# Ledger of designs, part 81: designed miniproteins, single chains, continued (2)

Each design is a single chain, and the fold is of that chain. pLDDT is the mean over its residues in the fold that is shown.

## One batch from the design tools (miniprotein)

Design m6800
Fold by ESMFold2-Fast:
Structure m6800 (fold): chain A 74 residues (1-74)
Amino acid sequence: SDAEVQALLNQWSVQVGQVLVQGHQQGWSKEQIAEQLRKVGDQTVQQLRDLGRDDVADSFRESNEELIKSVLES
C-alpha cells in the first residue's frame, strides 16, 4: 500500500540522518559515509520491491545514487 511505501521511505530518511550524524561524530571519510548510504538504500530498494512497488524502487534507487554522488562531491 502507499502507506507502507511512505513508512519505508520515512524509515530510510531516519537511517540516512543516523549515518550522517555517526559519520560526522566518528570522523568517517566521504567514502565510508557513501558505503553506508548505499547499504541502507539497497535494503530500502529491496523492501520496496518486496511490496510489489518496482516503480517506486526504481525512482528511489536513482534518487539514492544522486544522494551518494552529492556526498562524494561535497
Scores: mean pLDDT 88

Design m6801
Fold by ESMFold2-Fast:
Structure m6801 (fold): chain A 61 residues (1-61)
Amino acid sequence: SVSEEARAELRRLEATADDLSVAEFDARGRAIVDRALAAGDEELANELLERIGELQRERFA
């Protein structure tokens, strides 16, 4: 499902965050959120956006 695929992509983003520039992390994060929005899953999109924001603060603050 789109939900499982988006969550898997988020886990991969989290696992590889140290190998990414800020710009690359932001671009990949946006792509994951956009995928959920395109599927009409606003609840999932909000969940993903919150988690990506947490990761950005932890990695690049």
Scores: mean pLDDT 81

Design m6802
Fold by ESMFold2-Fast:
Structure m6802 (fold): chain A 63 residues (1-63)
Amino acid sequence: SAEAVERLREALRRGDYVAAYEAGQELIKAGWSREQVAQLILDLGREVGREGLAALIAFLLLS
């Protein structure tokens, strides 16, 4: 959902690891594949300057 995507963006911007992971899980529960959510997280991480955190969370969601 648009709300979950925005919560994910804000969590990444703040460096809030737990909130970002939880928002990613909510997107998966909403019907997104793990691969789609991982790619979204990587794209948002690049947008907000948190590429390392985004890569870590994407890895955990794919595992």
Scores: mean pLDDT 85

Design m6803
Fold by ESMFold2-Fast:
Structure m6803 (fold): chain A 106 residues (1-106)
Amino acid sequence: KALEYAREALEHLRAAKEAAAAGDAEAAVAHLNEALVALGEAYEAVQKSDLPEEVKKKALELIGEAMEHAAEAKRAAAAGDFEAAVRHAEEAARHVEEAIKLLEEA
């Protein structure tokens, strides 16, 4: 289910943020890879769902923005830019939290 994948992605984004804040590039990248997989599964699940079109459109937009920020966080963490990695992981998590709230209210 889209909501379950979105929650899984959020857990990994939070773990990635903690790892990046600790300067652990390997752990941050690993969690960001898991978050990107879960976000992709959430995106596909929303796309194939029977959700109202306006809810579907907004959820896909939020998940897409989260995927972009998660990818930037991964790039920053791999480069040792932990400040940027934390910032992008936090933005990705914020978008996922909005998507979760939207999907819960649908």
Scores: mean pLDDT 90

Design m6804
Fold by ESMFold2-Fast:
Structure m6804 (fold): chain A 99 residues (1-99)
Amino acid sequence: MEEGRVEVPVKGKDATLDDMAAISKAVAEAVRRLARGEMTPEEAAQFLADKLKELGIDFDYVEVRLDEDGRLSVRITDKKSKQTYGFTLTPEQLAALAA
């Protein structure tokens, strides 16, 4: 199974595996809650922004978007590098996360 994972650019300074695991966990929780109808895309973006701030991660922008085809796009832009990391989930993948 090919999993669309969030690729987090490591700046080679102090980013740890624990930081990457925490980001992945926060993203997974936000997506799961959105998939269950427990939050809107805007609320999911705010949830992620709050979690990143708690982790001390500097970000420029967090976007959660649901398109017309039911595909969910999650994007996080790093403040210093301007690198964007994210993923897109199909409606089928989103439904699986709601289970």
Scores: mean pLDDT 69

Design m6805
Fold by ESMFold2-Fast:
Structure m6805 (fold): chain A 92 residues (1-92)
Amino acid sequence: GSMTPEELAQLALDAYLNGEPEKVLPYLDKFDEILKAAKPSHRVPVLLALANAADLQGNTELLKKILETLISDPRAPEWVKQEAKKILEKLS
C-alpha cells in the first residue's frame, strides 16, 4: 500500500540514522507532507536526510529549498544552520 506522511517521516529519520539517504529519493516530491508529519524532535534529522537525497538527485532547486528550511527552523542547532548556510553559498 501507499505510505502515510508519518511513515515517510519515519523512513527519512531512519535513512539519516543509517546513512542511507537514497531510500528517500522516491519520496522527495512529498517534501512538504513529510516535514509536516515529522515529530518536532525528528525535524532536523529528517531535513538532513531530505537534503542529502536532493543532493544525490542533483536537484539543486529542491536542495536550496531544504537548506533554507533548515536555516529558518527555530529548533535547528546553530552549527546545523551554519553548515546549511555554507552549502547554500556554494550553490549560488
Scores: mean pLDDT 87

Design m6806
Fold by ESMFold2-Fast:
Structure m6806 (fold): chain A 89 residues (1-89)
Amino acid sequence: PSRRELEAESLVALALMHLNLALKFDEKGDVEAALESVEVVRRVAREIAELGDEEAVREVAEALREAAEKAKNPEVKEKLLEVAEEAEA
């Protein structure tokens, strides 16, 4: 793989890690921590988009939508969907 492909892959892994943390905080009722983790995913998704890797952006957006289906708190669900929409814009 190229350096750019490895960079995108690393960023996708980072985004998925923070999505997992967001869902864990959401499950425990720590809405503030969950929202902070989703904000990290938003920033990482923007970095992936700047690399021009459309497939990587789609992977993160799909993961965000799947996370939204699992989210228990409405605020966390709304933010996950918002970030997914922004990532694919």
Scores: mean pLDDT 86

Design m6807
Fold by ESMFold2-Fast:
Structure m6807 (fold): chain A 86 residues (1-86)
Amino acid sequence: DLLAALSEEEKEIILTILEIQREAARRTAELAARYNLTGGEEERAGAEAVLELLRERAREARERGDLALAERLEALAEELERWLRE
């Protein structure tokens, strides 16, 4: 089992990223169903949801002193924001 082989810190980082992906997918599906989004609109909505969740979870991690998690999530948010600006 992959998760059983990880340290608690490594597990927290991986599980946080997976939680963000699942929550973003749920929010995107809800918006797509509610507003009849096109594929392009749905993709952008999904990316925006991930960006919002990455920033939120990074702030929470920083507040509790989990700097490794905060820095990883902040880096991912910065990359995604650059993609959205292109």
Scores: mean pLDDT 78

Design m6808
Fold by ESMFold2-Fast:
Structure m6808 (fold): chain A 100 residues (1-100)
Amino acid sequence: SLEEYKKKALKIIEETIEKIKELKAKSKDPDTKEQADNLIDTLKKFAEEIRKAKSIEELIQLVEELIDLLKDVAPKFSPELKEVVEEFVSELEKLLEEMK
């Protein structure tokens, strides 16, 4: 159902935000901290849009948009942040397959 897929998407996003926060806290690199903050803000915006999705089709479009964005920005990230993002993309791609 739409509600079950929304719960799965939001859980994946929430768990990823927590991992990014932990990575930010442990990092001494200002660039990594800024990249982490920007990514957290982006993920929070996607979480709000996912909560508002009215159909499975809208949810699929949002997840696909998020995956595309992450793939575009990931090469510019620090290795530690890139690893977290690559795992996140894999989880989102798995969810996308379940919805199609």
Scores: mean pLDDT 89

Design m6809
Fold by ESMFold2-Fast:
Structure m6809 (fold): chain A 87 residues (1-87)
Amino acid sequence: AMAAPQEVEREVEAEDLATGEVHRARLRAVVEGDRITGELVLEDGRVLAITGNRSTVGYDKNGRRVQLLAARDLETGEHRVLRLTWL
């Protein structure tokens, strides 16, 4: 038996790994075991669909938790890889 699904809603900093562009965003996700699914709402109102795995968690040089996620822009359909830092 797996643990019950955990809902997560929090402020994060999202870095686009291709461009280095950094955004403040609101994460709305569900964690089921090691699977992360949900959406990221950027400060400009754009919504990205996200998927990821908890096993890709790491820490930055300041000890802040970082999570690698795949993202898809719901308006443009563009795919991105994001590094989320938990605030």
Scores: mean pLDDT 79

Design m6810
Fold by ESMFold2-Fast:
Structure m6810 (fold): chain A 72 residues (1-72)
Amino acid sequence: MIDEYEARIAADPRDARAWADLGMEYARRGEYLKAEEALKKAYVLDPEDAAIRAAIAEASPVLRAHAPEVLA
């Protein structure tokens, strides 16, 4: 639910997991460009978080298929 994740980000803009959750929700809804931007933001904020890295790995095949120009 996007509003929930945006509220978490508003409370803590450095909540990398909130950015990752937002990216996964965009991917689920078919908004792949927004999904990639949110996941990139999560990775920049906390590149060592295993949950964020797992989310990126899970979303990557879907993002690559639907947003090839952004991922290429």
Scores: mean pLDDT 72

Design m6811
Fold by ESMFold2-Fast:
Structure m6811 (fold): chain A 56 residues (1-56)
Amino acid sequence: MSEEEIERALAELRRLVEANGLAPEALDDAFMLRVLEEHDWDVVAAAVELHERYGA
């Protein structure tokens, strides 16, 4: 992926997780990148995973 694609995915993931009321510590860039990589850069799937692990 290009740097621009990575930045766009991170920004969109942040927007989704903030909308779901996740704690600021869940918004660490390195952690969010790992979750995005685990879900083949599917931002929606990554946001669901973060909500299930940390939003419950």
Scores: mean pLDDT 74

Design m6812
Fold by ESMFold2-Fast:
Structure m6812 (fold): chain A 87 residues (1-87)
Amino acid sequence: SMLDELIRETFENSLLAAEILYEMTKSEKAKEALELIREALRPGLSRKERYELLKKASELMGEVLATLSPEQRAALFRRLMARIDAR
């Protein structure tokens, strides 16, 4: 369904964003968020289990994003868009 595709794209985009954020910052919070998103992609999890993992990852990513300069935020968005456009 379109909703299932949107959820999958959201997961894929979240994974890419977390990977780029960790590459740029080397932040332990960004690494934890990346690991939580990877865990959420594991087969056999319920929707509730995936939601809780992604919620925690989103909170950690938000904390890291808040520490970025405007230039670092611009670089993150450019790298994310480039990887999305390449698929």
Scores: mean pLDDT 82

Design m6813
Fold by ESMFold2-Fast:
Structure m6813 (fold): chain A 59 residues (1-59)
Amino acid sequence: GSAGAAAAGRAVAGNVRAGGHEEAAKLTEQMGRDAAARGESADTAARRSGEAAVKAGAG
């Protein structure tokens, strides 16, 4: 559900932030929230959050 999607985004963002990429972490959290708002699955939210982190320079 939406809670799972938001949690997935936060988990990815936590890893990105731990790597020193604060701006990428913020974008990753936002992508997870957007996925949750659209009713997307946790898997979809994790993928979108990962893509956002890469685009923001986290690797």
Scores: mean pLDDT 76

Design m6814
Fold by ESMFold2-Fast:
Order: structure tokens, then sequence, then C-alpha cells
Structure m6814 (fold): chain A 73 residues (1-73)
């Protein structure tokens, strides 16, 4: 199960990196920082999923939710 999730996350990361590269020159410093922070969390989540580390996957998912909640305020 986690292997499929890792593959999807890896594909998402690749697509996001390509999008970032294309838009980098038009993004603000704040937008760049936000994009990089989310990408880094997804990379860590993909690694944890690939390794089958359920506890780490849960911790990173909570971290992503907290980050999204913070930015919604």
Amino acid sequence: MFQERAEKLEALIEQSEKTYAALESSLSEEEKAAFEEVLELYRELARAAREGDEERVRALEEELRALQAERAA
C-alpha cells in the first residue's frame, strides 16, 4: 500500500519541481519559500512511505496539515 503512495508522491514532486522551475522568475520570495517548504515535506513523506515507516508518514501528514492551517489563518 505505501509503495503505491510513494510512487504517486514521487510523481507529484517531479511535476511540482517542473512547475516551480518554469515559474521561478515570476514568483515572489515568499511564494518561493512556501513552495520549497511544501516540496521538502512531500519529499520526506515519499521517502517515509517508500520505507514503510508508518509513524513517520503520520507525523509528516500532521505537519503538512498544521502548515496548511497556519497559512489559512
Scores: mean pLDDT 76

Design m6815
Fold by ESMFold2-Fast:
Structure m6815 (fold): chain A 81 residues (1-81)
Amino acid sequence: KIEEIEKLMAESDKIRAEVNKLSDKLQELYNQYLEALKAGDEETAKKYRDEINKVREEISKLLKEGKAITDKINALIDEMK
């Protein structure tokens, strides 16, 4: 049971690492979006905005997966009481 919790915690850590990587990518895309706006390139700005929305959706999905793992860890801990 402890080993199962440790395995789930490792899976949670992996999801957090993926979210952090995507957050860094999101920051880069946002910087490119701002540069396009400064240049008056509305079409390029829209392209980066669409990519930002896709990355945000991916982050949201990963956060849901992370919550499901956390809920499972909590259920296992509650069974030990």
Scores: mean pLDDT 83

Design m6816
Fold by ESMFold2-Fast:
Structure m6816 (fold): chain A 74 residues (1-74)
Amino acid sequence: MTREELIEGYRQLLAFLEQRLAETTDPQLKALYEEMIAVLREAIAALEAGEDVTPLLQRFDALWREYVAAEQAL
């Protein structure tokens, strides 16, 4: 997978999360979507700048696990 393919994949995921945020009424899920969107935007910018995204992806993974737990609790 190239950097360009990763950026495109993250842009698609970003669009998905933005749509979910617009459709959600749960404040916990809304907060998690907003934080995941913010981290993903930072990761896209870092990839475009040729910077290491590892710490941003680790943060996103932690948020994703929290999101999955919150979804299962609802």
Scores: mean pLDDT 81

Design m6817
Fold by ESMFold2-Fast:
Structure m6817 (fold): chain A 70 residues (1-70)
Amino acid sequence: MREVAVEILLKASKSKKLSPKSSKLLKQLADAIRKGDDDTAIKLSNELLKDPKAVAILEKVAAKYLKELM
């Protein structure tokens, strides 16, 4: 479960349509989830939700990844 979320975030962070700042934020969020740092993960998730472009990319990556698991 945790590993699936981390993989989705890391795949999204590689998108050329993201700013370097948003890419770094996604990588930091993936690291926080991997370490079980829930407080940092919540804080970083709230910052990410303020970027509609990053949210849209995450939704597309998650949808494709979940279809591969079905």
Scores: mean pLDDT 77

Design m6818
Fold by ESMFold2-Fast:
Structure m6818 (fold): chain A 72 residues (1-72)
Amino acid sequence: MDELLEEAARYLEEAARLIREKRELTPEALELIAKADELVQQVAEEMRGRRTPLQERILELIAEIAKLVEAA
């Protein structure tokens, strides 16, 4: 379970980095976001109503990506 969340966090961190560098939503960033979304969906039930440091990190990364996409 943690492995999927850690992988999702890694994909989201890389996506945020790419969007920040390029200042646009690149195809590579979109692919990473899609992969992270797949992993998050697999563990969605376990994430529901729970707050762990890793889950909070994923929410922070999603918020960061949303801000970057809005600015792009």
Scores: mean pLDDT 72

Design m6819
Fold by ESMFold2-Fast:
Formats: C-alpha cells, structure tokens, sequence
Structure m6819 (fold): chain A 98 residues (1-98)
C-alpha cells in the first residue's frame, strides 16, 4: 500500500515515474510513426530540448521505458513489507541508470 511508504520514498518514486514518462514522451516524438520529414525535424528538435532537462539520463528504447514505468508503478501501488523495501532499493538503482 502507498501508505506503507515514507513520504520521502513516495517523492523519489513519483520523481522517477515522472522522469520515465517524460523520457517515453521524448522517444515517442523522435520515433513517431507516419511523421513527415519536416514534422520529424521539428519533433526531434523539441525532443532535444526536453532531453537537455534530462541530460543525466540515457535515452532508452520504448520497451525499456515501458518496463521501467511498470516497475515504478507497481512499486508505488504495492503493499510494502520488509522484503518490499529491498525491491524498492533495487528499482531505484535501476532507474538511476536511465
């Protein structure tokens, strides 16, 4: 349950989820389907600007972003017992590699 997470743990997980969603948005813009060349250039330029805010993170594939988002979302919604804290620490370290 979210109520079993400390406020600081919730803030970290929410920040990670927000960052992952933003990275997914950038990738979707850059790799968008049915985009004409002029729109692709515009979308890439916008994605580069968004990425400047996330320059400490590696650009991931859509699959890797989806998997990371699922892990963060599951952690935010999970009932956190003693074992759950260890899994959350692993998830945080994995997300930091983004």
Amino acid sequence: ELENLSPEEQEILEKLLKTIKKLKSIIMIEKGKDVKEEESIKNRKEAEKEYEELKDFKILSSKEIDEAVEKVQKALNAEVGPGGKKELEILKKEAEKL
Scores: mean pLDDT 50

Design m6820
Fold by ESMFold2-Fast:
Structure m6820 (fold): chain A 58 residues (1-58)
Amino acid sequence: SLLEELKKRHENLLKFMESDEWYTPEQLEKLTGLSKEEIDRLVEAGVLEKKDGKYRFK
């Protein structure tokens, strides 16, 4: 799956997925190493929730 592939490439991703925090795209990119494109794909896949320009893991 997309999420499994991204977890392998971005080792910090799993750690931040356990957080209930809302992140700006800039914060999420810096903390997880995800690109803007990968963030958009995770929103499309239903893994990330987007609200008011911020993102949270479901």
Scores: mean pLDDT 77

Design m6821
Fold by ESMFold2-Fast:
Structure m6821 (fold): chain A 73 residues (1-73)
Amino acid sequence: LAQGLQAGDPQAVANLTNIVMGLVQAKLPANTDLELLRQKVQAAVQALAPKYDPAQPLSAFVDTIVERVLASF
């Protein structure tokens, strides 16, 4: 996954998006607009995935994206 993110692999980006969606959805109210959530997650992943540093732990990178999405609500 980490190597795929550095290379811009669409499958790695999709996997990252799914991980972030699950984590953010668990922290939000049940009445959250899922389409709005998906749009925010996709925007954050698209902006941050190309900046992924393979020397950085993947978990820390995922946490950064989750925090950014949550801050946008």
Scores: mean pLDDT 74

Design m6822
Fold by ESMFold2-Fast:
Structure m6822 (fold): chain A 80 residues (1-80)
Amino acid sequence: KKEELQKKLQEIIERVAELGRLMREKGIPGLKQQEVTLEVTEMMDQMIAAFKAGKWEEAEKIYEETLRYLDEKLEEVREL
């Protein structure tokens, strides 16, 4: 359980780090980077809460939505 949560959080953190790096390379303002960080932090908090409550299906759904959000943002930034 806890090991699965840690792996999911690590994957999200790695994607956030890559997105932040690309946003800096493309000259995107830090305020935009902060907006993305706040959004992802809220999603991670919801995933952790669902996981701790034993709502594994809900936690998995939030995880997939978080990855989709980050992948969409990465693609948007790459196209700039």
Scores: mean pLDDT 81

Design m6823
Fold by ESMFold2-Fast:
Formats: C-alpha cells, structure tokens, sequence
Structure m6823 (fold): chain A 68 residues (1-68)
C-alpha cells in the first residue's frame, strides 16, 4: 500500500541518518568531544528507530557503537 511505502521511505531516511552519525563516531579524525555529542545524537535517533520497528540487527549495531 502507499501507506506502507511512506513508512518504508521514512524508515530508510532514519536509517541513513543514523548510519551517517555512526560513521562520524567511527572516524578516527573526529575529535573526542564531537564523538561524545554524536553518541548522544545517535542514542536519540536509536529511540526513533525502535519506534519505527527498524531491523534488530541495525538496532544492535548502533547500540554497540554507543556503548563503545
């Protein structure tokens, strides 16, 4: 359905946003202070991803990045 397609598009955009934040956290050139801010942002985005019922593998991946 069109409603399912809109949900999938929203989930895809949310996942891409979280992946960009995760990549910046993993980037060795990112300053430590910025990494702390990015982890807080990723934690906030992770909450939205859980509400959107994102695949568990992505949730676990992002949780691991935040914990490290």
Amino acid sequence: SEEERRFEERLERALKSAEKVAEQIKDPSTPPADKETLRLLLEHELKELKELNAPKEFIEKFEKIIEE
Scores: mean pLDDT 83

Design m6824
Fold by ESMFold2-Fast:
Structure m6824 (fold): chain A 61 residues (1-61)
Amino acid sequence: PTEDAREHALRLAREGDERSALSVVRALRDAGHEEAARRTARELIPLMRDPELRRELERLA
């Protein structure tokens, strides 16, 4: 299930829905999937155009 969440977050980011992509990472962390959340955050960082959302992902990576 964590791989599906990762793919979903990456798709959201590519489509410009960066806030929803960040929400997927937060949901993974809150569900206790810390390693999956950190990995997904690191993959999302270079795709982020919004500097505030990128900064939030850096805090989760």
Scores: mean pLDDT 86

Design m6825
Fold by ESMFold2-Fast:
Structure m6825 (fold): chain A 89 residues (1-89)
Amino acid sequence: MRERTLEILTKIPHIGEEKAQNLIDAGFTTIEEVRAASPEELLAVPGIGPRAALALVAFLQGLIESLEELERLLSSEDEELIRERLERM
């Protein structure tokens, strides 16, 4: 379970091995747990900022069809605007 979750998370933009491991250590051991998490719960994980939390929510909850769309969303928004979007979700 953990190995597969780590592999999937590291493929998401702005999520490296360290951030993926921090999610697992925080109790998000499956993709289904990350997918069910609120943005607030993801932001509470050490090393997870607004940009990383938005990437996780958008990609895993099926709001973005491709990695290119996710990168476009993240590149067009500053960190404050990303935080506002997470609070709205």
Scores: mean pLDDT 70

Design m6826
Fold by ESMFold2-Fast:
Structure m6826 (fold): chain A 62 residues (1-62)
Amino acid sequence: AVPIRVRILEAEAPRKLVGEYETDDPAEALALARRAEAEGKRVLVSAADPAVTTAINRALSA
């Protein structure tokens, strides 16, 4: 499994880290990111596999 990190930040300055999650499931990472965006927070997703990072970020921008 490829580790995926989902970091959730406050939307406004000083943009503090409010949550950090690690998962090996891209669907879980996407669900966590979408929930954070729905709450008005900023989301940063990174994975060891660049294709996974690209797919998640593309889905979030849709």
Scores: mean pLDDT 76

Design m6827
Fold by ESMFold2-Fast:
Structure m6827 (fold): chain A 85 residues (1-85)
Amino acid sequence: DEEKLIKEVSEAARRAAEEAVRSGKPVTATVEMETNLSSSEAFKAGVLAAAEAVRAVREAGAEVTDLQISVEGKKVTITLTVRPA
């Protein structure tokens, strides 16, 4: 589930970055996923996914201006706001 979360968040972040660069406007993306991880492992997976998302955004020519990670039971929610660099 960690790899799946990282992939989903990175893809959403890359698309948000491409849209922000293309439009010249901030874009907010939210990824919500239920996992079979414990709360602590879910939080760790969320942090790793967020780190990879920030990298993907920078490689696309944008930057992350806001980032939120929430873990509620087995559900991980990552919200990021991206703007053109």
Scores: mean pLDDT 83

Design m6828
Fold by ESMFold2-Fast:
Structure m6828 (fold): chain A 99 residues (1-99)
Amino acid sequence: SKIEQLRELAEKIKELLEQDLSDPEVQKQLEELAAEMEKLYQEILNDPSASEEELREARLLLAEVHGAGLLKAGLVKSEEELKAKLKEFEKKLEEELKK
């Protein structure tokens, strides 16, 4: 399913965040995976059969793409800062969805 593919892409992004984020090859791989994840996210949003639970999970997984986007934009100074921001985004989204 598309949601399973989205989970796999999210895990690959997390693995790349353990690499040297100053490496242009790592940055390129992050950008490519982020683009694939965004495409799958849009396909899930535009699927009339998608459940509310699938939409919520897709939104949470997109938080990881947001983290990769911050790296691409040069808005984070280190991989530790990027990881901290990704965890904070996921936590805030989960708290908002449960309110």
Scores: mean pLDDT 69

Design m6829
Fold by ESMFold2-Fast:
Structure m6829 (fold): chain A 68 residues (1-68)
Amino acid sequence: MAVVDPEVVVAPDGEDATFEVTVTNTGDKPVTVRVPVILGKGTYLTTEPTVTLEAGETKTLTVVVRRA
């Protein structure tokens, strides 16, 4: 599987790509969210951050994807 989306801000000519993911908890209780990054064939490193969101909270996470 591969995910490179128009919403990402990619650093050109770098060994890494960084993008921001905005996550909103639309529920009525706290949740823990893991932000997975799925890339196609090849060797990649990702940060796959996890974050706890309170009810109605919005957080912006920075995800780094690097070709190893």
Scores: mean pLDDT 58

Design m6830
Fold by ESMFold2-Fast:
Structure m6830 (fold): chain A 69 residues (1-69)
Amino acid sequence: MSPAEEKAKKIAEAEKLLNGFKDSYAGLRAQMAAAVAADPSLQPRVDALLAEADEALKKLQEYLEELKK
């Protein structure tokens, strides 16, 4: 493959991973919100888990930005 084709493939794979993560994350947020509504004592643990997921999303977005340069 040419360097341009390899770059395009890596970008496509990274975007696919990011979209999959975003979809899973939206589902997770909905489930966590329902769990907290049923048991508010879960809020600190949910906040910690969502913070970790937000950090992972940021790293994936930074990787995509670097690939597009």
Scores: mean pLDDT 80

Design m6831
Fold by ESMFold2-Fast:
Structure m6831 (fold): chain A 61 residues (1-61)
Amino acid sequence: STLDRIQQTVLEISRLVEQGRLDEARALIQKALDEAQKQGDQGSVQTFQALLDQLDAQEAA
């Protein structure tokens, strides 16, 4: 399902961040955000935008 796919993507992003693979995490978030925007899935857009904002905050620290 779409929800299962989103959940797996979020878990993969978290794993990349834990491993310090921030460029790969950002690329995966951007891809997921683009797909959500294309599908008009506003909930997923908000979720992936929040993850980008969190990653940007971590990079700035």
Scores: mean pLDDT 81

Design m6832
Fold by ESMFold2-Fast:
Structure m6832 (fold): chain A 83 residues (1-83)
Amino acid sequence: GSVPAEVLIEKAKAEMGEEVARMAEIAIKLIESVRNPEKRLPAEEVKKLAEEMIEIAKKLGLVTPEEEKELRELVEEFIKELE
């Protein structure tokens, strides 16, 4: 074909599952940051990734407005503990 298979796979992910794939990538990175001290992310990076994950979950309808607020408050409390 005129388009490489890798490009077609990436496009399919973007159209059908990019948000889910991105949430998984963020979750893995955050888990590694907690479990492995040498891989620990700065507080600002953790906040940015958590905010992105909440926004994706909201877009996918996985969280209510109340749950979104609670998650944001939990993230801020966690960040304060790291500082």
Scores: mean pLDDT 71

Design m6833
Fold by ESMFold2-Fast:
Structure m6833 (fold): chain A 98 residues (1-98)
Amino acid sequence: MDTSPTIVEIETALKSLDEREKVVEEIEELARRRGFAVLEANVKKGSIKLLSTTKSDARKLAEEIAEWMKRKGIQVKSIKIKDVASGKTEEIPLPDTS
């Protein structure tokens, strides 16, 4: 039971601006529907940062996004969760790689 605010950082390996824009927007909408705050949406990098109120919720969201990206065949560079209180960063594996 850790009530630590946690940042979910997602970076795509997409090189097309149009693909990055679509993927970032879809992730942003998914996060908003789950009640997460969007800290940064960077279309130029194809990256997004989300804020969760708990580490467990951040991990669940990161895992759901990883599964969604795999299902869509989206190229992922990294998915990380960072505990704001401790400063610890963990990489999220893709669900089918575990």
Scores: mean pLDDT 78

Design m6834
Fold by ESMFold2-Fast:
Structure m6834 (fold): chain A 65 residues (1-65)
Amino acid sequence: MKEKLEKLKQLSREEILEIAKKAGVDEFTANAIFATVPVVESIDELAEKTGVSKEDIEKILNAID
């Protein structure tokens, strides 16, 4: 999981939006994740700071190659 979170930090906003679309997550949620992911070290912290469910965050992470 940490490896996928580190990959997410390296992705552009456009790449995160495309992954979110594939995972069935909305653009607003994807933008919140993009803005917050550089300053977090865990999925729990990302969920707390964005208000996004851990389930939706995991859907995006699982859509990363």
Scores: mean pLDDT 78

Design m6835
Fold by ESMFold2-Fast:
Structure m6835 (fold): chain A 95 residues (1-95)
Amino acid sequence: SVSQEVLARLLETELGVRPSREELEKLVEDLERLAKELEDLPEEEARRKFLEFLAKEYPLLAEALLRAEKKKAAQDTENAPLAAEMAAELEAALK
């Protein structure tokens, strides 16, 4: 689940950025609204549209997520293939 604490930790860990509480509240609200709009789409299409939204509207969060997913892709874990795909989609959306 997406929470203000998770988003703040991601931004601080990957970019050294500490967003304000007001910025985090708006971000969570926008993400919850987007999740509802995408709920009826196939998983792959929903994921692509979600990542494109982040790259367009919240590029710093998209960059932080890209760095986190690249680190996951480098690990020998069951989630590494999905992390690699998410990283590739984020890199494409940020260009």
Scores: mean pLDDT 80

